Designed miniproteins, single chains, continued (5). Designs and how they scored, part 12

Each design is a single chain, and the fold is of that chain. pLDDT is the mean over its residues in the fold that is shown.

## One batch from the design tools (miniprotein)

Design m16413
Fold by ESMFold2-Fast:
Structure m16413 (fold): chain A 76 residues (1-76)
Amino acid sequence: SLKEEFEKLKEELKKAIKELLEDPKNEEAREKIEEIIKRLEKLVKEAADVDPELALEGEIEIGLGLMALGVAKLVE
């Protein structure tokens, strides 16, 4: 289900963000976050008409990922 896919992506994003914040120069963690954001963007589009609450939660997670990338870039 979209919700199960979202929960997996959310957990993967949380781990990747932690890795990037512990080492802002970690290119692998940065690439993982960017990949997860793209997958979340697709999920948000699919959820928009079916589960608006899930779509909103997905947008929040995208925002957190983008924020982590921005913070890492500033300290790099």
Scores: mean pLDDT 86

Design m16414
Fold by ESMFold2-Fast:
Structure m16414 (fold): chain A 82 residues (1-82)
Amino acid sequence: TAAVAALLASLAALLDATAAAIAAGDLAAALALLNQAAALLTAILLLIGTLPAADKAALQPELDALLAQGADLQAALAAALA
């Protein structure tokens, strides 16, 4: 649905903003953005759960890519905070 596509785009934007904040050394902003991304991901997973099986399958590769990006950013933030 257009709503799920918009939420995935918002998640991608939050992850990109998190990467920019880490690069700028603004670790407080990076943490806040990553927490927002985690909350949005929960909402996306709930909405995807309501979709027909074909639509879920079509969205899975994009979701998997965003999950991998989020994990990489979480590791980068943890390293920067050490």
Scores: mean pLDDT 85

Design m16416
Fold by ESMFold2-Fast:
Structure m16416 (fold): chain A 76 residues (1-76)
Amino acid sequence: DLLEKILKELKEKIEEAKKLLKEKKYKEAEELATKALEKIEELKNLRLIPPELLPEFEELEKELEEIKKKAEEGLK
């Protein structure tokens, strides 16, 4: 299933972004989180996310938004 592969990829990207934040690579963490958020937004706009998976995608979206905010704070 393509959506299951995308979910796995997004979870891996979240872990990667968290590691980048720990390494103080704020610019890379911000860029990674931004790209992942854009992918989720595209899927939502195209209505490709079934109701059963929507809560999981929304949880990942919240995590990515938090990572992006922390990265932006680190760049100040």
Scores: mean pLDDT 83

Design m16417
Fold by ESMFold2-Fast:
Structure m16417 (fold): chain A 80 residues (1-80)
Amino acid sequence: MESILRAIALVLRAIGLILDVELNKDDEEKLKKVIEEAKRLIEEARELQRRDSDARPLAERAIRLAQEAIKKAEEILKKL
């Protein structure tokens, strides 16, 4: 259960990063911080995915959400 709870926390953090991008489209420094935080989240989720197969589906979801946050932030930064 510990790994599943950790994976749920990563999913919620990734959702928060997407919301931070949507709410801060004009804040270059905030968008750069979101990208760095999302990259760290992806690495943490990949480690969890390798260590516990039960957490894998939620860890994969967290990775996808964090990748979406990075993509959105990078697209906005290109226009600033």
Scores: mean pLDDT 85

Design m16418
Fold by ESMFold2-Fast:
Structure m16418 (fold): chain A 94 residues (1-94)
Amino acid sequence: MEEEVKKLEEEIKKDPNNIKAWAELARVYAQMGDIEKAKEYVKKAVEIARELGLFDDPEVQADILEAVASIYEAQGDLETAKEYRERAEKLRAK
């Protein structure tokens, strides 16, 4: 997990507009139990997606929804986490 964080941080340093890397950082921090950091990175991914006009991209939406699902799961809300993951799957299937 710490190795994944370092790799994602390196990717973001090379390309700060890499929305997927920001969303994956949020997911990893949620899995580590750092909910505040996970929320911060989700917010960053959303902000960049809006700035680049990519917020309506299904792949980008799916990456963000998976990160949000990981936050809910880390907080013990498994029902809401499942709903967000199912929404992400539907977006990737289209």
Scores: mean pLDDT 83

Design m16419
Fold by ESMFold2-Fast:
Structure m16419 (fold): chain A 73 residues (1-73)
Amino acid sequence: MTEEQKEKAREFIKKELEKLGKSVPDEFIDQLVDYLAGSEVSDELVDRLAQALGISKEEARKILEKAYEIIKS
């Protein structure tokens, strides 16, 4: 993982959440990206993100999986 990949993942998550009408602190997005950098997308993470932001599990999974692809690339 590079700083550029981390930054792209942060921008992606922020834009996707903004499309869903959600504005979250940069600290929240940073923590999520750091978690994904050292882990993978799990059902538990999907469930927790969906609950925290009030979005569907399908929306949460799509955002997390795409962010994970950016980090791994």
Scores: mean pLDDT 79

Design m16420
Fold by ESMFold2-Fast:
Structure m16420 (fold): chain A 61 residues (1-61)
Amino acid sequence: LPEELRRELIERHAELALEMMKAYAEGLESGDEEKRREEVERLAREAEEAEREARERAERL
């Protein structure tokens, strides 16, 4: 992978991972397991999509 795409992918995954950790922590504090689960699942899907898009871009180069 080009270094620039690799860096973007890492940064995006780091941001999404932080968002997931925040959602998880908020769910634990509020006791709302459903809200936590939904938010974590949503962020996990976004991470997978970002990775797939970056991979497709790299392959097109």
Scores: mean pLDDT 72

Design m16421
Fold by ESMFold2-Fast:
Structure m16421 (fold): chain A 56 residues (1-56)
Amino acid sequence: MSAKEKILEGIGRILRAIGDELDLELAGTLTEEDRKKIEEEIKEGRELIEEAEKEL
């Protein structure tokens, strides 16, 4: 995977996680387990971006 592809995938994961959080919060169904899963997805997205930065 190229550095550009890693950055795009990382950003996509973070944005999707934020969108999922907002949707669940607006619906009043956001649980602690959902928050943990969202935080983990954001972490994975950040790690992809950090890997890409090392290739620059």
Scores: mean pLDDT 80

Design m16422
Fold by ESMFold2-Fast:
Structure m16422 (fold): chain A 61 residues (1-61)
Amino acid sequence: MQVEVRLPGGQTFLLEVEPGATLEEALRDVMAALGRRIKPEYRDRPVTPEPIDLEAVTEPA
């Protein structure tokens, strides 16, 4: 199974993982083979930023 992994930093890789294997393990192995031993941040931030609503608004006297 061939998967294209994209990180939040705009980094992309093409991985060939077997069914039953974790993407993170396969990604780490590939990155290590490329001469880079970094922990890929696959934990993307899918949640939208919390809306900052200030309720302490002053009204006209």
Scores: mean pLDDT 51

Design m16423
Fold by ESMFold2-Fast:
Structure m16423 (fold): chain A 85 residues (1-85)
Amino acid sequence: EKEKLKEALEYIKKAIEALKKGDVEKALEYLKKAKEILEKLDENNEVAQKALALVEIAIEALENGDTELALKYAEEAIKLIEEAL
């Protein structure tokens, strides 16, 4: 599961890079890929479940045009996963 957490982390980092460049479409693509990976992890994986919730909030914020809120929650997801690795 650590390898899948690292893959999700990589996509969230790519999403943040896209957001900083103003590429909302690419950021959504990367966040959705991170969500897909996190959803495949065990329900009992507390880190994966918390990261998934943060990524889902970031996706919703971005779909509503709130790039600053999306960036904030994506950064929180990164911190959470990095602390667990």
Scores: mean pLDDT 84

Design m16424
Fold by ESMFold2-Fast:
Structure m16424 (fold): chain A 62 residues (1-62)
Amino acid sequence: MKEELKEFVKKLLEEGYSDEQIIEALKNTFGVSEEEARKILVEVRIEDIKKKAQELGINLNP
């Protein structure tokens, strides 16, 4: 499920892994393409920024 991929990416980002390391991990663990892995990484980064802004008391429009 796409949510599993997003959760995995969030965990690796929290651990300080680079984009390239996360892409390799997604490819090795879930068998996704590099293009799909990059797409998920971008989606997670956007969601994480919005979530963390709200946790810090900053309101975002979307």
Scores: mean pLDDT 76

Design m16425
Fold by ESMFold2-Fast:
Structure m16425 (fold): chain A 78 residues (1-78)
Amino acid sequence: EEKELVLKAMAVLLPEVLKALEALPEEVEVHPGGLEALKKAEEEYKKLTEEDIEELKKKLKELGLEEALEAVEKALKE
């Protein structure tokens, strides 16, 4: 669900997530708690797979989180 998506997103791009969150417009109301999710995402980071990342990107697109989606793509290429 949405919580798992946020955790996986933050796991993939921990440093990039912070930049994306600061740039996100206030109209985006999907993340319940960014800092808490970051810590859980660190644990999930080592468990996620490439398919999990692809699902994450698709869900971020559906949620309208364009900047977060771009941050994920950028982090994955680095």
Scores: mean pLDDT 57

Design m16426
Fold by ESMFold2-Fast:
Structure m16426 (fold): chain A 104 residues (1-104)
Amino acid sequence: MAKISDASVSGTATTVTVSVSWEVPEELKDQEFILQYRKLGSDEWTTAQTVPPGSTSATFTLTGVTPGEIYEVRLYYVKDGKEHLLGVVRFNTATGEVKVYNVS
């Protein structure tokens, strides 16, 4: 089963580096994954990175973040015209707290 296996955040109050790792089962070995982020409560997702097939991790940097805001990062793929969500990472830019929510 595909799932986010680890996530971490590091950086300053205004610049945050996000790292996400995931497991890829054999059925998804040739699948491209997409990482998008948003501020919690925002309606719009911004694409941070599109990762090629065979990738099990990605790192990207957010700039201009406000200390104390909560951000979400989602990992998903598109197959047969449908979005398949693997999981969501939530983190607090002031505390560095990270929570991972995998889709069952």
Scores: mean pLDDT 79

Design m16427
Fold by ESMFold2-Fast:
Structure m16427 (fold): chain A 72 residues (1-72)
Amino acid sequence: MVKQPDQAFLDRPLSETEERLVDAFLAGKLSPAALAREAGVSVATLRRAAAREGVSLRDYLVQLALRREHQR
């Protein structure tokens, strides 16, 4: 529970590939399952990370995009 390798790269600034995946998901071009598969994680892992933050999966991905902008 404490160690979350999948969450680590979602919590840090996103790579170009991850940025494109999140943007495509927010634009409605990718399903959550497709995004998770391309990012190398399961949908269940992403949903669990979002639930731990107390937000929806979509809101979690929005937070990652915004957090990246604020970290830069």
Scores: mean pLDDT 65

Design m16428
Fold by ESMFold2-Fast:
Structure m16428 (fold): chain A 70 residues (1-70)
Amino acid sequence: SSRFERLVEEARRLIEEARREGVPEEKIEEYEERLRKAIEKKDGEEVARLALEIGVELGMRRIKEGVDKL
């Protein structure tokens, strides 16, 4: 798979994890829209940034809830 395809797969996995871990649907829709636009533009930097932002959001939520569920 191309590097871009791998980044898209990682972003999709993180969005699904965010949905499962209780990130609000409004925020999930924002992530999905950002990913869709990045795919249309073939913007690997934006896909990577989105994946990082979702990772940070999940990390912050886990710290706040005092749960170790990585």
Scores: mean pLDDT 82

Design m16430
Fold by ESMFold2-Fast:
Structure m16430 (fold): chain A 72 residues (1-72)
Amino acid sequence: AEAINAYKQALELKPESASAWSGLGAAYEEEGNYDEAVNAYQQAIEILQAQGASEHALALLRQQLAEAKEKL
C-alpha cells in the first residue's frame, strides 16, 4: 500500500525514526502482514530505548507488538 511505501522512504532518509517504524508496523497490521508488523514495532521499541524514551511510550508500543504477535 501507499502508506507502507511512504514509511519505507522516510526510513531510508532517517532510519532512526521510531515514529516512522511504529507507523510502518500499523500499516503492515492493516494489510494483515503481522510478521512484518512485529518486526517494525520491535525496531521502534529498540530506537526509543536507545533514545531514552519514557516507560509510558514504550508500554504503548509493547502492547501493539503483543497484539501483532498474537495474530502470527
Scores: mean pLDDT 81

Design m16431
Fold by ESMFold2-Fast:
Structure m16431 (fold): chain A 91 residues (1-91)
Amino acid sequence: LSEEFDKKLLEKNIVTNNMEDTLLALAETLEIQAEMLEEAAKASKDEEVKKKLLEKAEELRKLAEELKRLVEEGKLEEALELLGKAAKESA
């Protein structure tokens, strides 16, 4: 396989190759999503929409912080369970 193809597969299935790095990368993704929601809230003129976007951004930031904490403590299984719950609520 080409180097680029392997890297793309790693990005999709990184949990198989390095669980800790995968969880940290997902936490960073959640932080980026929170920042995007905060920017959308700032751009919105509707205060109800702003409040909902900011509340969702706060939830994502707290999830990212908890994931990083669980990874730091070596609780990788608990981190995966937390991600699974968040994914179900966000779908």
Scores: mean pLDDT 74

Design m16432
Fold by ESMFold2-Fast:
Structure m16432 (fold): chain A 109 residues (1-109)
Amino acid sequence: SEIEKKIKEAEELFKQGKYEEALKLYEEVANRLSPEDPKFVYALLLAAKSYVKLGKYEKFKEVLEKLLPLLNLKELSPEVQEQLLKLADFLDELGYDDLSELLRHKADR
């Protein structure tokens, strides 16, 4: 329940445009979870999205390199699928069309 509360707080901060505060909570959650926990994938995905919103593309790439193998090995929850599509839409707007297409393909499961 503490982890779920922190995820909800981070989502609210993200909606408010407080990306650095949201990112800190997502990273705290990810550090406490096993890579096998579906919430770990969700937390990493929201961290990746937060890095993109902050313009921290090197950190985004580091998170994406950790995230992509997990997306290949796990059945994706609806929440993870929705966040992948939202990240893909944002990457399309920035002109990262190939990466956007890759994430859309990963969401289509």
Scores: mean pLDDT 77

Design m16433
Fold by ESMFold2-Fast:
Structure m16433 (fold): chain A 92 residues (1-92)
Amino acid sequence: MGAEYAKKAAEEALEAAREAGKAGGRKAAQKATGAAMAASGALFLAELGKSKEAAKSAKGAAEAARQAARAAGSEEALKKAEKALEYARKAE
């Protein structure tokens, strides 16, 4: 179901944000914090069964996580962010 993919996208985006925060300097950590907050919001919407809103929010969180990963120079975070984007597209 779409809600399951939205949840997976939010979870992968949150993991990507955490990895970016570990690898990067202070500026990358700030971007990672923003991405983690966005991912948490998307996960909350998925838990509420708002599949459409959750999918849109998860995509935004995945994009934010990708930006944080690039700022951190973390290949591991980037892979997780790409995976989050794939799940977000499947949730649509």
Scores: mean pLDDT 79

Design m16434
Fold by ESMFold2-Fast:
Structure m16434 (fold): chain A 114 residues (1-114)
Amino acid sequence: MLELKESGGGTVKEGGSVTLSMSYSGGTPDLIGWWQEKPGEPLRFVASISSDGSKKRYDERYKGRVTISLDKAKKTLYLNMSNLKVEDTATYYGVALQGNRLVFGEGVELTVVK
């Protein structure tokens, strides 16, 4: 069964940068990426990458300040976030698509302070 393990997050100052990491095991996803959850808001797409690394997608609000990359040998996805804003404070979930099934990680919390 496909499993996701996330790391990174914590408390970061506004204008700083952070790298969130997600390793996968138990199978190879077709597509992997990151989704943002804020209390009282819909779950929001951030970025995704295909399993071969060839196709990347970004939400327009994050384009230019986030970069997604895949280390296929390590089976690890990285989300580098730069120029952090207080509004980036959220739980970030690793999400994988395998066939017709979505698999969610446990989430990692990011707090951006002034």
Scores: mean pLDDT 83

Design m16435
Fold by ESMFold2-Fast:
Structure m16435 (fold): chain A 71 residues (1-71)
Amino acid sequence: PSEEEFEAEVYLALGEIYLALGNLDAQRGNKDAAIESYQKAIELFNKAAELGHPEAREYAEEAQKKRDELA
């Protein structure tokens, strides 16, 4: 894999971590923390998508939907 593919995988993995943190905080009623984590996940997934990760766009859309549910 290229350096870009590796970087895309790293950004995707970090986004998945923040998405999971956002989900946990949302389940616990920590709305502000959940929104912050979802926003970070969206940013990271967008970076992965810019680097060509085929799944990153769908992950960004999911994180955005979850953030918007808490808006």
Scores: mean pLDDT 86

Design m16436
Fold by ESMFold2-Fast:
Structure m16436 (fold): chain A 57 residues (1-57)
Amino acid sequence: SGRDVLIRLAEHEAGLSEEDVLELARTDDPEFIEELAKKYGVSPEALRSLGRALRES
């Protein structure tokens, strides 16, 4: 799967930690996504899309 590539892209594009990317792959909890969006200055919609892509990889 392309999971390793997606993790690396998330780190480079949005500055996410590997731990946060892995949690995104496991959950679509609105509270968690909103906290990450605020922390990294990205949209919650982008994080939901990334999480879905990680789960489908």
Scores: mean pLDDT 78

Design m16437
Fold by ESMFold2-Fast:
Structure m16437 (fold): chain A 97 residues (1-97)
Amino acid sequence: MPLNPTVVQLEAVLISVSVLLSLLPRLEPSELPEAAEFLRKLAEKVASIEGLPEDKREAIVEELLRAAEAAEAGDLEAAREHLRRAADLIQEALDEL
């Protein structure tokens, strides 16, 4: 099948979210600001994806930004829960494309 740019971009974001979910429990407190900045950059990337319904794009962006805020606060459990929600929303968006 021909590559759909929206699908390719969402799959890349999903992979990044999955990697962060595995890494967060292993990060030192000094690394959390960098993880939060990476999450904010992912949110900006999702916000720039064309072909996503606005409601789904905003929901994914919101969960990624909440994960970044939780990570900066050192609340790794909250950060991981928001990342899981973001992953679920991305999977739902992919299933509808």
Scores: mean pLDDT 85

Design m16438
Fold by ESMFold2-Fast:
Structure m16438 (fold): chain A 81 residues (1-81)
Amino acid sequence: DVEELIRKAIEAAKNGDLEKAIEYLEKARESAQKEGLEVAAHLLDEAIRSIKRHMEEGNEDVAKSQAVTLAEAALREVEEA
């Protein structure tokens, strides 16, 4: 379930486990793509790219904040679908 995977990603990000958050977001993106949830899949892809970029730059606080914000936006999109 896309919603459950996104919620797990948000909780992982809030706990500072960004690698786990990426894992759940990648699974959520694949599920969203299979279900035809194009906007949610796009937001999840942006979340993954943002986390990876900020982690590479050493900005873990920004990576965490972006993970939560973008994942919550994707969750709202799925809930309204």
Scores: mean pLDDT 83

Design m16439
Fold by ESMFold2-Fast:
Structure m16439 (fold): chain A 55 residues (1-55)
Amino acid sequence: GLEEELERLEKEANELEKKGVLALSRGDTATGQEYAAKSRELGKKIAELKKKLEE
């Protein structure tokens, strides 16, 4: 259901954030920015699903 979909997207976003932080800590700013952008895109989808679950 939507709740399981939300959980999967949140897990993916968290994994992308961790990869981005690790890349930045290693001086790979390009890779870090790429993972950050993907995480933000998932964040928008997560926000939309949360609104649907509340309504």
Scores: mean pLDDT 82

Design m16440
Fold by ESMFold2-Fast:
Structure m16440 (fold): chain A 57 residues (1-57)
Amino acid sequence: MKAVEENAEVSQKIADILKNKSKEEAEKALKELGEKYNIESLPAPENASYRSAPPAP
């Protein structure tokens, strides 16, 4: 593990964003985090329940 500290910080920010921001704001903020930390893997929002859940009402 080389960037364990950065990884932990990103995870904390992701959790905070999801708690305090709407879907749109969260996606925007997470994109900023990815750019800032040069992360190739997309965070939870890409695989979050609001996207993974079926569209049926």
Scores: mean pLDDT 61

Design m16441
Fold by ESMFold2-Fast:
Formats: structure tokens, sequence, C-alpha cells
Structure m16441 (fold): chain A 90 residues (1-90)
């Protein structure tokens, strides 16, 4: 159902947000190994969200906007952490 799809995507986005926050904390603490481990978990979750992408078309337009806004915000933060970890390893 559209409601179930919405809930699943939003739950995965919430989990992704928590992983990103944990990775940001690990980077701040200088724990690059922990940051890389968390980023690998975040990447798996991103893959799961991407697999649900086709189902987004079944959702109301306002829900699609909410999901896309959260998704792109989290992608931007993920990329910032990924780049920061990369530079710290140089």
Amino acid sequence: SPEKIKEEILEKLEELGKLIEEAEKAVKEGDLEKAEEILKEALKLLEEIQELGDEIDTLPVEVQKEIKKKYYELIERFNEIYEKVRKMKE
C-alpha cells in the first residue's frame, strides 16, 4: 500500500540520518575506522532506498516532495563526510 511504502522509506531515511550523525561524530573524534564502518552501513541503506525509488511514483505529490527533500539533504551530508574522511586519510 502507499502508506506502507511511505512508512518504509521514511524509516530508512531516519535510520540513514542517525548513521550520518554517528559518522559525523566519529570524524570529529578522529576515529576514521569507525567513520568508514558507519559510512559502509549508510551506503547499504542508500542502496535499499534507491531500490524503493520506483514505488515513490505511487505516493501523493506532497509525500514525494517530503521524501526527496530529506533524501537529497542526507545525500549532501553523506558526501561531505565521505570527502572529509578521504582528505583526512591523505
Scores: mean pLDDT 85

Design m16442
Fold by ESMFold2-Fast:
Structure m16442 (fold): chain A 103 residues (1-103)
Amino acid sequence: SAMELANKAFELIMQGKYEEALEYAKKAYELDPMNAFARGVYLVAEGAVKLKAGDASGRETVALGIATLSLGGYGKEGARLADLFDVRPPESSRLMPPPEIFT
């Protein structure tokens, strides 16, 4: 199932096996693109592979994946990944632009 493949990808990310994680995460996403866990794990795996290759844009992709997990009800998994990649998970009570952006 998409959830089983996404869980395998998550465990591979936690082990630092990013390329293998991306293979499982992509398959999970293709099976169920509406599943927030599959989508979030896919984004984190893609971002992690980019970061390992020296592409700094991978950090934004990891952050988007963590946000996707948190908003999808997988905040605990998102927090574990945030700790692993040194990314702060989004705070739902403060998802507003700072006042200076309103000018």
Scores: mean pLDDT 77

Design m16443
Fold by ESMFold2-Fast:
Structure m16443 (fold): chain A 85 residues (1-85)
Amino acid sequence: MLTPEEARREVERAIAGLEELLEQIKNSKTPQEAYRLEIQAQMLYLAAETALWLSGVDDPEGLERLRQLYEEVRKAAEEKIKEFE
């Protein structure tokens, strides 16, 4: 079973990963690359949410930060894909 410490590490890892993916999306050169990076971001977000749920850790601030970053990633991917139309 995931410990609270492991769940918090997963949240921190996901936050860092989402920040990196956001910058990678801004620098993506193809629509396929932007889609792939968005899928990776979704996986990180879901993994962090799942870790919190399985551990029973209540981290509303961490979850809100993850949600905000994921929304920024989705918006950046959408705008980047539009540039290739």
Scores: mean pLDDT 82

Design m16444
Fold by ESMFold2-Fast:
Structure m16444 (fold): chain A 89 residues (1-89)
Amino acid sequence: KEELKKKAEELKKEAEKALEAGDYLEAAKLYLEAAKLYLEAGDAEKAKEAAEKAKELADIIEREQGLTLAAAGYKAEAERLIEEAEKLE
């Protein structure tokens, strides 16, 4: 689905901008949404990359911002998306 891939690419770019701005919470959220859309589009490799980035950001959110529950939720969702992407390849 070409529209899903386009939307995922847009969300990934927004996530990168949020990351550059130091908004790790928004960046993690956007990477998770991009990973979901890549997975729906059948792009397992990009879905895994986006989800892995969200997982890294969740660890930073916990460590630097102390948002333990939000970080745990994002990390769990990222790990689930990584597993789903791996099943496609």
Scores: mean pLDDT 81

Design m16445
Fold by ESMFold2-Fast:
Structure m16445 (fold): chain A 64 residues (1-64)
Amino acid sequence: MGSSVAAAESAAAEAARGRADLAGAGGYTQNLTSGNVELAKKAAEAGKAGDAEGAAKYGQQGAP
């Protein structure tokens, strides 16, 4: 798999960016619904920054 590492890394980065955007939007909506505006903002910011894991984590922290 060594010869394909660069291609796999690029594909993973694109997928992570897409997931970060969706996770940020989802976490924002979920946290606003639960009244956690601080976590909603953090989820949105993480999503915009391309941090799918961070966006999802903030979304989960703000979940009811």
Scores: mean pLDDT 68

Design m16446
Fold by ESMFold2-Fast:
Structure m16446 (fold): chain A 68 residues (1-68)
Amino acid sequence: SAEELREEMRELAAEVQKLFDEGKISDEEYKEIADLLKAAAEALAAGDLETAKKLLDKAKEALEKAKK
């Protein structure tokens, strides 16, 4: 649902911010994930749940790679 996607986006954004503040991810990695989350939020606002989910999944994948 749209509410579930918004919640997942907020949780991921909070985790990304925390890791960036702790110096655990690079400026480039932070920007990549933030750009994907912004695009996902814009798709969600436009009512495109399919695109929002795909972009959120890409943001999650980028974060998991950055954590390595």
Scores: mean pLDDT 86

Design m16447
Fold by ESMFold2-Fast:
Structure m16447 (fold): chain A 73 residues (1-73)
Amino acid sequence: MKDMEEGERYAREAEELTRDPSASVEEVARVGQRGADLFAKAAEEGTPEERERAFELIGRLERWAGEAARRAA
């Protein structure tokens, strides 16, 4: 529960960073990685429903990181 909630906070922060023109791709990646680590932990200890949601959110973070990397290239 707490890991999922904290992960969602980092996911929201990563989303805000993708909309911030002053944010670097490294900042987006760092915040996204923190969120992904928390979601991975929640998936290991959570219910099947929480695991499914955690993997979906990890995929979203990966897509945002990929988009930021493409814009930086």
Scores: mean pLDDT 75

Design m16448
Fold by ESMFold2-Fast:
Structure m16448 (fold): chain A 65 residues (1-65)
Amino acid sequence: SEEEFRREVGRALAYMELAIAKKDPNKKEAAERVKETVDRLYEEGWISPEDAEEIRKEIEELEKK
């Protein structure tokens, strides 16, 4: 379905940005960027609530470093 396709694309994009952020020496700015992307994708229906929750937890861990 279109919804399933959008969620696959959004999930892939969010996890890609998260992976890049984990390697970024500027953890604060990197975490803010991923958070903005996940929030936007969630509002537009491009990511599932479960995937959004998982990524938000990883953003919180990234911000602590």
Scores: mean pLDDT 82

